# Designs tried in a protein design run: designed miniproteins, single chains. Part 8

Each design is a single chain, and the fold is of that chain. pLDDT is the mean over its residues in the fold that is shown.

## One batch from the design tools (miniprotein)

Design m261
Fold by ESMFold2-Fast:
Structure m261 (fold): chain A 79 residues (1-79)
Amino acid sequence: KKEEADELFEKGWEAYRNGDFETAVEYFEKAVKLYEEVDPNDIRLALAYDMLSVAYEKLGEKEKAEEYRQKAIDVMKKL
């Protein structure tokens, strides 16, 4: 499942680089769910939350972007 989460994160990152922010959000959300199940104190979870926040900003979803940014910070504080 860790490898599955990493693969989903990579797909989200590829979508983000291509400017497909809606698809990036879908992949990052799936990666976040798997990382949360595996280890809630993993830096990869913090990175996934941060990228999800950035992708939501690109979509104009400011409230969701702030929510996931805060989640990324909260995970980083535990490390």
Scores: mean pLDDT 81

Design m262
Fold by ESMFold2-Fast:
Structure m262 (fold): chain A 63 residues (1-63)
Amino acid sequence: MVKEQVEKLLEQAEEARRAGNYVEMARLLDEADELSKQLPPEEAEEVRERLRRLGDEADAAAP
């Protein structure tokens, strides 16, 4: 349900990052973070971990 929506947003963010669309990636990550607030704390923590990894990859590739 909500977790599936968050997972799809994260996949889209990864695709945007690979395409060099960092603005679109940032928007998708923001939407995923907002939806993660509706998840149980444990699932929200997993999503935040994935968000941090994607952000770190973007910063490393094109700061």
Scores: mean pLDDT 75

Design m263
Fold by ESMFold2-Fast:
Structure m263 (fold): chain A 71 residues (1-71)
Amino acid sequence: SEAIEQAKKALEAVKAGDIESAKKYAEKALRLSSNPEAREQLIKAGEAASAGDLEEAAKQLEKAIELLEKS
C-alpha cells in the first residue's frame, strides 16, 4: 500500500530528526488513506512533529501504520 509506504517514510524521518520530511510524508499518507482512525493518528503525528515531540510523533505513526495494515 502506498499509504503504508509513505507512513513508514514519515517514521524514518522522525527517527532521523527531519521534521519537515516527516510532516510531508505523513500528509501524503493522509491523502492516500481512507481509514478514518488511521487518518486521525496521521494528523496527530504531524501535530506532534510540529511541536517538536518526536517520541509522540513516532508513537502516532507506528499506530497509524498498524491500523493501515489491519484494514
Scores: mean pLDDT 84

Design m264
Fold by ESMFold2-Fast:
Structure m264 (fold): chain A 50 residues (1-50)
Amino acid sequence: MEYDRESFAALPREERLALARRLLQGAGNADPTDEEVEELVRRFEEGRLL
């Protein structure tokens, strides 16, 4: 799966949450919690790892 991390950070909050939930499900977490989704979004926004 390929996607731009910068594009993810530029998405509206609602779309970022939806995408983060989708990414967690794709990684094998079928039932991600709202807390896990929010933490993933926060990490992508703040922890810019290149």
Scores: mean pLDDT 67

Design m265
Fold by ESMFold2-Fast:
Structure m265 (fold): chain A 67 residues (1-67)
Amino acid sequence: MDAEKQGKKAYEKTKKIAKELGRSEEEAEKLGKAAYQNVKALSDMGQSLSDKEIDTLAKMAATAERA
């Protein structure tokens, strides 16, 4: 899986979780973009993530500002 595809998965999962937690569309978008950039950077550095790892990272990203 390439960096862009992994990033897009993180973006979509993070937005979904953030919205489920009651965040606004704008907040969900911001968190999703941050998750996309982080996962893409890791993948570009050769750190390929599994779907489970992306799901975990997305949950952490969606909740980061609330902890």
Scores: mean pLDDT 76

Design m266
Fold by ESMFold2-Fast:
Structure m266 (fold): chain A 92 residues (1-92)
Amino acid sequence: MEERKKAIEAFKEASELARKAGETVMADHLEQARKALEEGNEDEAVDHVVRAIEAITDPEVLDFVTRKAMEALPNPSKAVAVALIGVARRVE
């Protein structure tokens, strides 16, 4: 329960920061990932996060997200949340 709530908050924060940085496609996918998690659809949330990462135009942001996701293994949901927080920090 708590991990899902933290992932939802991370997606919301990352979406807002991506939008502020002008990464509107990434922000849209992160918003959709948050909604999917709220609906209990973790597979759809993961798909939207992958699409958000693919939408990153800055190679430094992409590298940072990839590195943070790898560090958070073996929990995929935690890895996704950490990667999104990492992107938010790099974008702002």
Scores: mean pLDDT 64

Design m267
Fold by ESMFold2-Fast:
Structure m267 (fold): chain A 56 residues (1-56)
Amino acid sequence: GAMARELAEKGKEAALAGDVETGAELLGQAVRIARENGDEEGLKYAEELAKSVGLG
């Protein structure tokens, strides 16, 4: 859903800005929300963003 995508995008931005701890937390929350809601596209998006910043 929109919440999982928003958290994933904010997590990526935080990681790219050097705040890897906040980035990992936000991306982890995005993955969790996507899994709980059966949002396969949101899950894939969050996982790909995490990998792109070295957190996946």
Scores: mean pLDDT 80

Design m268
Fold by ESMFold2-Fast:
Structure m268 (fold): chain A 64 residues (1-64)
Amino acid sequence: MKEEELEKVEEYIEKKIEEYRRLGKLTQEILGHAQLALEHVRAGHSAEEVLEILDKKLEELEKE
């Protein structure tokens, strides 16, 4: 795992969690997907790949 990949995912997650918290939409499901994203980047996946998957999951949750 490269530290730069982890930092990119962490920064994106922090931004998204803050946005959802501000909107009153922060859920355990959102937090769970954020945790999975961190696990994936730690496992050696690129930040780009991990963030694309995370964005798709967050969009699904917003529709429900």
Scores: mean pLDDT 78

Design m269
Fold by ESMFold2-Fast:
Structure m269 (fold): chain A 85 residues (1-85)
Amino acid sequence: APEISAEEAAALEAANAALRAESDRLLEELGEAVRAGDAERVRELSEELTRVGLEILAPLPELQPAARAYLERLREAAVAEAERL
């Protein structure tokens, strides 16, 4: 598990909470655009989701190398599990 100070954890959580909220909103809008058949809006929202996704991950590698290693292990485990099922 990633081990960081309470102050660092609070700062990362606050930054990530805002980005996660934006991602959730974009996913809802993307679903609506898909249902409406609005291909142009789908493209725009997909580009914004990519940007937000990259920003969610950006602070962890720089601030906590241990957190990066932990996330990489989780990603590998998730891929292995998906391949098994």
Scores: mean pLDDT 64

Design m270
Fold by ESMFold2-Fast:
Structure m270 (fold): chain A 86 residues (1-86)
Amino acid sequence: PSREEIEREAELALIQIQLSLAIQLAKKGDYEGAAEAAELAAKRARELGLEEAAELAEKAAEAAKKGDAEKAIEYLEKAREIVAEA
């Protein structure tokens, strides 16, 4: 693999870690932490051109800020599925 391919794979892995962290924080009731992790994941996803994943992570962050753990987790899981297929 090229350096560019290795770097892309590393960034995708970091996004998956950030989304998984956001899900776990939301499940524990740490909505502030969940929103921060989701916002970081959204920024990285957008930088890689993964617009749908970025939009879902942004929606998850907004849901977390409102205390809606169920919606936040749903959006984060959908974003994680898209990133896993990238």
Scores: mean pLDDT 88

Design m271
Fold by ESMFold2-Fast:
Order: C-alpha cells, then structure tokens, then sequence
Structure m271 (fold): chain A 60 residues (1-60)
C-alpha cells in the first residue's frame, strides 16, 4: 500500500522503485528525505504530464 511505501527508508525504496506505479512515485516525490539520486529516478519514471507536479513536490 502507499502508506507502507511511505514508511520505507530511502535505501529500501531504491530496491523497489522499478515496480512502483505512477501514483506511488508521485506520493514519494512529497517526501522531505529524498536524495538527488532517488529524486532523479522518480522523475525519470513518471510520464511527462506528472513530471512537473513531482518537481514542485521535490522543490517545496
């Protein structure tokens, strides 16, 4: 579930990121503890229409 995903440490998220849905990736973009590598991987996996929203979350 999204709630369980949001409780994972960044290192564990990196192991599962390739299996996440667009909705789960967008929710992860709201986390304040994202490193540059994880933020870039989230952005690279999202469709163009969601990239701008994820960027706004990451930069907030």
Amino acid sequence: SIEELLKLPPEKIKLVIDRLTDEELLELSKRPDLDDELALRILSKLPPELVNEALQNILA
Scores: mean pLDDT 79

Design m272
Fold by ESMFold2-Fast:
Structure m272 (fold): chain A 66 residues (1-66)
Amino acid sequence: SEAVEAAKELLKELAPEIEAARRLAVEGRYEEAEALGKAVREKIIKALIEKGYSEEEAKKALEEAI
């Protein structure tokens, strides 16, 4: 679907932030890793809503993209 494709594109654009969150988790910095992961998720959902998708569609697209 178009929404899933858009979510995958956004995940690629945010790959450095996702990698940073993964590194924090590996280093035992779980609170910081969770905060960064949440920020990335919220940024993707917001971007999809700005592209014209509903919040429900944005959440489903992100869930399917990962």
Scores: mean pLDDT 84

Design m273
Fold by ESMFold2-Fast:
Structure m273 (fold): chain A 55 residues (1-55)
Amino acid sequence: MIDLSVLDYLSEEQRQELLERLKEHLAAEGIEVPEDATFEEIQQLRVEYALKQQE
């Protein structure tokens, strides 16, 4: 497992790339993601998705 803090060490460009991939993943799960969603917004959606899947 990669340390969560690794996200803090990513460059702005690398964060944007990760954000785009995460948006694609969430969209594939049926979660609607705004076109200009920030990393914080994506993290919020991910948390909501995880809570929905949590038993």
Scores: mean pLDDT 67

Design m274
Fold by ESMFold2-Fast:
Structure m274 (fold): chain A 78 residues (1-78)
Amino acid sequence: DVEAGLAAVLAHVDRETERLLEETKDNPKAQELAKQLGEAVRAGIRAAFDGDVDAATEYAQKARELKKELEKVIEEFK
């Protein structure tokens, strides 16, 4: 069941996003980036399941950029 599989993957992404938000709760900039990263990953997975390869690729690139910014922000406030 593709729909059930998609729901399970998105639920996993949501749990990981919640964990990142809890870990970054004392850093508002990192928390905003973590939220955006979770949103980009969710959108990319959804696009991939819909067969929209171009959108999935764009969201994957956005997620990669957001992850780099998040890592940089965490290091800057360390």
Scores: mean pLDDT 81

Design m275
Fold by ESMFold2-Fast:
Structure m275 (fold): chain A 63 residues (1-63)
Amino acid sequence: DSLQVMRQIYQLALQGQRQQATQLIQQAYQQGVLSPDEAQDGLNGVRSPQRAQQGLQSVTSTL
């Protein structure tokens, strides 16, 4: 569940949809889907394309 949300966050960030990615992080965190650490990893991905790419690869290989 959280892994699928993290994948969407990283995909949105890599597509340049940073506002949409940030909104998804906020909603998922408020709903208890993401832990504080996961939300922070998502935000780091929004801020850094390198981290978003690495995170997407990690999540996709786990799913």
Scores: mean pLDDT 83

Design m276
Fold by ESMFold2-Fast:
Structure m276 (fold): chain A 65 residues (1-65)
Amino acid sequence: MKKKFEEELKKAKEYIKTLKEEELKELLEEIERILSKVPDAPDSPEVKQLVEALEELKKLVEELL
């Protein structure tokens, strides 16, 4: 399960690097919207892994802008 998640995350990062500035801005807003709905202390390891991945993707988008 972890290996498949890491593969999907890598593909997502590669895709993000191909996006134009306007698409990157839209993606950043969507990531922030999703993160705002997650509780401050997620009890699920799956939710924690997703939050960590979204925060990593957010940082990548911010660096590309």
Scores: mean pLDDT 75

Design m277
Fold by ESMFold2-Fast:
Order: sequence, then C-alpha cells, then structure tokens
Structure m277 (fold): chain A 70 residues (1-70)
Amino acid sequence: SAMDEEFLKRLEELKKRLEAAIKAKDEEEIEKVVREIEELVKENMDKLSEETKEEVFKKLAEMQEKLKAY
C-alpha cells in the first residue's frame, strides 16, 4: 500500500541519517534521528501490513546493532 511504501521510504532515509551520524560520532544528530525513528514507528506501526512490520523490525534490529557498536 501507499502507506507501507511511504513508511519504508521514510524509515530508510532515517536509517541512512543514523549511519552517517554514527560514522561522524555526532551524538546530537544520533539522538535526534533515534527520536524521529521512535516517533515514526509509534505513530504508524498499527497501520502497517504484517509483511511491512517484519521489514521494519529487521531494519530496527540492524540500527540497534550499529548503535551498540558506537
């Protein structure tokens, strides 16, 4: 659906921003991006298809592993 596509697109953009911020060791940007990801997920998770929710959980797990390495 259009909502699933837009959500995944926004999440992918935030993932790229997070990866860049981690590489730069920009703590302020990391905190900001993490907050934006949490808000996006909280507002939209219940509206997504089950298939899209699985993709979201996988992307969140990947981002969490990168944060642990920071």
Scores: mean pLDDT 82

Design m278
Fold by ESMFold2-Fast:
Structure m278 (fold): chain A 75 residues (1-75)
Amino acid sequence: AEAERHLQAGLEALEKGDYATAIEHFGRAIQADPDYAEAYRLLAEAVEKFAKAQGTPIPKALVEEYRAKADALEA
């Protein structure tokens, strides 16, 4: 319930282009359910979109770490 609530709030923030809020909610979803593969994938996406919106370099190592965690959880 808590993890799903935060995932939904993060998705709504992504849709609005509020990437900072999306990152916070996906992070909270992971705190509530550390096995939530979808939350890690969405966190990676939100981090990439946030960097692009800010005009800053994408933190590739961090994005790859989140994607690797999602892949491991789905294996």
Scores: mean pLDDT 85

Design m279
Fold by ESMFold2-Fast:
Structure m279 (fold): chain A 67 residues (1-67)
Amino acid sequence: SAEEHLKKGDELYKQGKKMEAAVHYAEAIRLDPKNAEAYRKLGEVLRDLGEPVSAENLFKKAEELEP
């Protein structure tokens, strides 16, 4: 489920496995495209990986889904 992928992403992110966390957050978005939290979490990981423009686009999408 999307929630299971969010949880796994959170666990990986805490371990510093940012690329693997991003994969699970992206899968959560695929399973539930209206989950604002998944877009926000993916944005945070991409910002940490040095992709600020991609991160801002994801934060904007999260805000559109849950203003």
Scores: mean pLDDT 85

Design m281
Fold by ESMFold2-Fast:
Structure m281 (fold): chain A 60 residues (1-60)
Amino acid sequence: DEHVEAAARALREGRPEEAARHAEKALEVDPDNRRALGLLGRAYLLAGEPEKAKELFSKL
């Protein structure tokens, strides 16, 4: 999906806020999208929010 690809790119470029927004949009389309959940978790880790990342990874 376009949003998943955008989230992955934003993470690669060190932009966790943008990555989180794109991953959230992917989850609005498909709430069970494992790739989007993983990318959102990584975005939270890069943003310094490990507890939020842990909560997301527990859903996988």
Scores: mean pLDDT 79

Design m282
Fold by ESMFold2-Fast:
Order: sequence, then structure tokens, then C-alpha cells
Structure m282 (fold): chain A 69 residues (1-69)
Amino acid sequence: SDIEKGKEYLKKGDYEKAAEYYDRAGTLAAIQGDNAGLAEALRNAGVVAEKQGDLEKAKRLYERADEIE
């Protein structure tokens, strides 16, 4: 899955590819109305943003995830 690929790239320190896979997962979840999948993708994208030092982006992603199931 795109989430699993994102996690593997995150473990490798490839934050750009990790973010790309989590963005794809979030977009697909949003199209499907999958609130749980969208929240997971947003939280994982927030972790990537923290690893990249973008704390403002991480905060926005976590806040968006917390607003959905």
C-alpha cells in the first residue's frame, strides 16, 4: 500500500519519497470518503514534516488529522 511504502521510505530517511506516498494515500482516502485512512495519511505526513524540520507544516497536518476520524 502507499502507507506501507511511505513508512519504508521514512525508515530509510528518504523524506521526499515518504511525503509523496503519504500524499498519494491521503488523496485516495479523501476521494473514497475514508476518514480513517485520510487521518492516518495526514498524521504520517506530519511525522515526515517534523523529520524535515518543518514544525509549522507538521502542526497543520496533525490539526487536520485530529478534525477527522
Scores: mean pLDDT 87

Design m284
Fold by ESMFold2-Fast:
Structure m284 (fold): chain A 81 residues (1-81)
Amino acid sequence: KERYEREIERALAEGNRQLAADFYVGLALSYAKEGNYEEAIKWAEKALELDPDHPSAERVKKAIEYLKEGKADEAVKALAS
């Protein structure tokens, strides 16, 4: 978790916003794995702030929102779209 934050800082310092967005998605998935869906959604939103067209960040955010509501089938469908 803190490892992702360190990698994000490094990527941003190098001017690589796309790489930083990838690490924000990784951090969001890490929080989702812990069952912390609210924090996971926040980090997915930060990834979209850095790269609004990041397809993985949008799909991950939708999937986590469905998981938070207990809709596992809808979460799988969101990831597949």
Scores: mean pLDDT 76

Design m285
Fold by ESMFold2-Fast:
Structure m285 (fold): chain A 90 residues (1-90)
Amino acid sequence: ALAAAGIALGALGAAAGNAVARLAEAAGNAAGALLGGVGAGLGGIGFGVAVILARKGLAGEAFRAGAIGFAAGLAGAAAGAAALAAAGAL
């Protein structure tokens, strides 16, 4: 359960960053796309590390890695959204 939760959190962080990156790319905003993409990459790393740690039986560490990936993914998504908003305000 804990390892699965970590894997799910990492995946959610990656998805959030990727969604913002795709939206920024559609809007032609390179800074928003980069920030969202970084969040997606960090979330994906957290997901991958969580899967590896879960396979080794390190459920607590898998959850921690996934949670960190989730937080980084959300931070990148928020930064990308802020870049989009700032560009729109110009």
Scores: mean pLDDT 75

Design m286
Fold by ESMFold2-Fast:
Structure m286 (fold): chain A 101 residues (1-101)
Amino acid sequence: SVEELIKRLEELRDRLIALASRVLSPETIAKIREEFDYMIEKIKKLPEEDAEEVTTVALRELERVLAELPTMSAEEAKAAIGRVLGRVLLLISTYEAERKA
């Protein structure tokens, strides 16, 4: 279900932030949390089908980042997290644009 997928994404957010906090500044972590929460809020407003697809993509890409985080420098971690969150937000924007057409 979409509810279960969103719950998994929220759990992944918390795990990712905990690991990233070892190498990233509190200011950078605050920005990552803000972007992650914004992404989840946007997903919750999508139709069920679109929310499921977007959340599945987000989980796959973020789980990959989570696995690699222990080997990353602070700069690499910040770039990897930012890139994935940015790509998912772009995907959400694509679905939002299609619904307005």
Scores: mean pLDDT 86

Design m287
Fold by ESMFold2-Fast:
Structure m287 (fold): chain A 92 residues (1-92)
Amino acid sequence: SKEELKEKIEEVKKKIEEIIKEIEEELEKENPDLEKIDELLVELSKLEVELFELIRQLSPLLSEEEKKELSKEMREIISRIAGLTLKYLGLI
């Protein structure tokens, strides 16, 4: 259960990183595809919801040290997504 939840979280994190990279690449273009960025941000939001639900299930199974590391990872992901959203808003 704990190991299966960790594996699922790593799979979702990988998908999030792939979408973040795709958004970053699009934002760096001379003429960014704003519709594509919007669609990718929607997909990213859905993956965040999935990630939070998995973390809710995993959290009671973790040590204090593991919870602190997970909290740090989550803050880094949230901050990066917020930065991308703000950059996108600057293009509208």
Scores: mean pLDDT 87

Design m288
Fold by ESMFold2-Fast:
Structure m288 (fold): chain A 96 residues (1-96)
Amino acid sequence: GEAEEAGVRAGNEAGRAALKASKDATTAAAGAVAGAGAAASVRIAGRRGGEEAARAAARAAERGAKAAEEAAKKGDGEAAARAAAAGANGAGAAAA
C-alpha cells in the first residue's frame, strides 16, 4: 500500500542522508544499514500486520528520515546515523 511505499522510501532517504553527511566510513555504513533496516521492517510490518502495522512502521521511518535529513543539512553525520537508527528501531517495533 501507499504507507509501505512511503516508509520504504523514508528508510532509504535516512540512509542516504547519513552517507552524505558522514565524515568516516564506519558512521556512513551504520547509517546506510539502519536506513535499509527501516525499509525492511516497513515491508515486514505490512506483510504480517497489514495496512495499520505498515502505517505505524512508516511513521517511525519518516520521523527518522526527517531527523536524519535535518542533521545532514547541518553536516552532522553522527546525528544523521543516530536518527536513521532510531527510525529503524521504531519500524522494527511495529513489525514485531
Scores: mean pLDDT 84

Design m289
Fold by ESMFold2-Fast:
Structure m289 (fold): chain A 61 residues (1-61)
Amino acid sequence: MGQQGDIKAVEDHVKDAEAAGASLKTLAYLYKQLARIAEGAGDKELAEKYREKAEEIEKKI
């Protein structure tokens, strides 16, 4: 009750921000937050995926 719901809420927020034209810097920051939340929840695989996405976005800046 909590951490999995937190991940979904932030995932939806990231998708909305991307659709609204948020900057790459903002998107990278949000994906880094998702990685931290997933790691705190014990989901190492999910945390790694979000870290990779943040790196890809930062490489585009």
Scores: mean pLDDT 77

Design m290
Fold by ESMFold2-Fast:
Structure m290 (fold): chain A 57 residues (1-57)
Amino acid sequence: SLEEKIREAQRLRGEAELYEGMAEVAKKTDPALGEEFRQRAEELRERADKLMEEIKK
């Protein structure tokens, strides 16, 4: 259970980092697409943070 939560949080964090990188690149050529990627990264990071907060307690 704990290990599964850690793995899921790591997966979500990895996906958030990927979208953050894509948002930075896309921002230069398509600001609207960059904003979409940024929002998706934000949602993924929030989900990862919630899992990590549950693990820490």
Scores: mean pLDDT 84

Design m291
Fold by ESMFold2-Fast:
Formats: structure tokens, sequence, C-alpha cells
Structure m291 (fold): chain A 64 residues (1-64)
């Protein structure tokens, strides 16, 4: 189980990246991809995998 601080920091990062991606992306397929990556983040128990998935969502945002 993550500490309260780690969980809060993680939730803040994920929320910020998702809001940015959904606000700027106009392609419905990329929005769906970001939502699928978000769901994978929530189902992952490995911090490295979570960070990688967040980076993939951010890359979608940055490519918009």
Amino acid sequence: MMSDQQQTDFDTRLSDVMVGTMSTETDPSRKRQAEQLRDQVWSSTDQGQRDNLINQIQNIRDSS
C-alpha cells in the first residue's frame, strides 16, 4: 500500500495529465487511448509501470 503522500502525489499527477489531455485532444481515438491508459494506471500495482503509463498519456497531450 502506498503512503498517503505517495498516493496524493500520484493522484494529482494522473488528474493533471488527464485533464490536460482531454481538454486539448480533438481526436476521439486518442481520447479513448488516454482513457484506456488511465484505467491501466488504476489497475497497476507497480510504480514504474504507473509512471510509464502516465508518460504515455502525457505524450498524447504533447502531440496534440
Scores: mean pLDDT 73

Design m292
Fold by ESMFold2-Fast:
Structure m292 (fold): chain A 92 residues (1-92)
Amino acid sequence: MEEAKKQAEIFYEGLLALAREAYERKWTDEEIDAVAKAVEQSLIDMGIPEEAAKKVGELVRKALESARQGNFDEAEKYAKEAAEIVYEALKK
């Protein structure tokens, strides 16, 4: 589904931007947890099942923690896994 793919791509790019912010500002664990929770709730609010949204939230947290440490390859891996879950949840 073209729409689901576009939404997943936007999500992926947005998560990479958040990862860069976490690195540049050296976000605290509390700030990373707050962002991951906000992403999870946003996905639930847009109709993604709670189980899938919770898995994405965990991957967002891992991506941001990896980016904060300067490990962008690991952050990109987690961001890609998160975007794939969003894509699977949005396609019929």
Scores: mean pLDDT 85

Design m293
Fold by ESMFold2-Fast:
Structure m293 (fold): chain A 88 residues (1-88)
Amino acid sequence: MLEGYAEKVNRYANEAALEAIRAAGERSTAGAAAAILATGAAFNASLGRGKEAARDARAAAELARELGSERGARYAEEAAEYAEKVAE
């Protein structure tokens, strides 16, 4: 089975959101903001808005790094890479 680029953005964005919440704590405003950005990337990718999806995913990666989640940042950057392929 072939996973499309938008589906890959959704998958990696969800992983990034979970890792950011894990690093910051479930009720953290910063963790919630990172999860919202990652969710925005998945949503924009599902609409074919790869450029907006890549922007949101990169913002999520930066915030994940600030929260100390290198794993979350890595997943968010992978989401951004696939989001750029949605834009092309």
Scores: mean pLDDT 77

Design m294
Fold by ESMFold2-Fast:
Structure m294 (fold): chain A 70 residues (1-70)
Amino acid sequence: SAARREFLRAEAERLLAEGRRRGDERAVALAERVLARLDAGEEDLDALMRELVEFEIERGLELIKSVVLG
């Protein structure tokens, strides 16, 4: 789906910008990898979406830990 591909590109571009702003090298590397695979014509969009979702869940847990522990 073109809509799913556009959504994934927008999310990867958002992650790239956020990662660069925060100095998060892991976020930058993941976003660049996802964008490169989309540009290469990757058809397994579910795999790309899962990778982005798993990263965001991990980051959410790290943020909660940081807030709780100070």
Scores: mean pLDDT 82

Design m295
Fold by ESMFold2-Fast:
Structure m295 (fold): chain A 74 residues (1-74)
Amino acid sequence: SLLLEAYEALQAGDIETALKHVSEAAKKLGDSPAAKELEKAGVLLRLGRVEEAKEHIIRAAEEVDPELAKKLRE
């Protein structure tokens, strides 16, 4: 899962890898609520606002994979 890979990259402190996965996931999700959350996460990652970006990645997961979203909050 690109969302899991992005979140794991952020937990490892790898913002550049997370941004690549977030951008790829947003493109694959198209014009959707999940893609809009990932666009917000991308902006926040470019600003170094990692904790806020993680929240938006979880919100994107809530739209497409609720079980993953629950695991990311644990």
Scores: mean pLDDT 86

Design m296
Fold by ESMFold2-Fast:
Structure m296 (fold): chain A 72 residues (1-72)
Amino acid sequence: MENRKKAEELLKKARSLIDEARQALANGDTERAVQLAREAIKLAVEAYKLDPSLKEEAMQLIDEARRLIAEA
């Protein structure tokens, strides 16, 4: 249960970073957008390691972040 709560918190943080990366990209801050997206990937991977049942959600966030990096 503790690992699940921590994993959910990490996914929530990763989503927040993806939203910030989208804003940075919209403002032309491509370098910042890439940094935020990469951080989101790291947090999603850590969440998946803590609770493998969240793999699908973590992979969706990772794919979303990868798309942002490709657009930057």
Scores: mean pLDDT 84

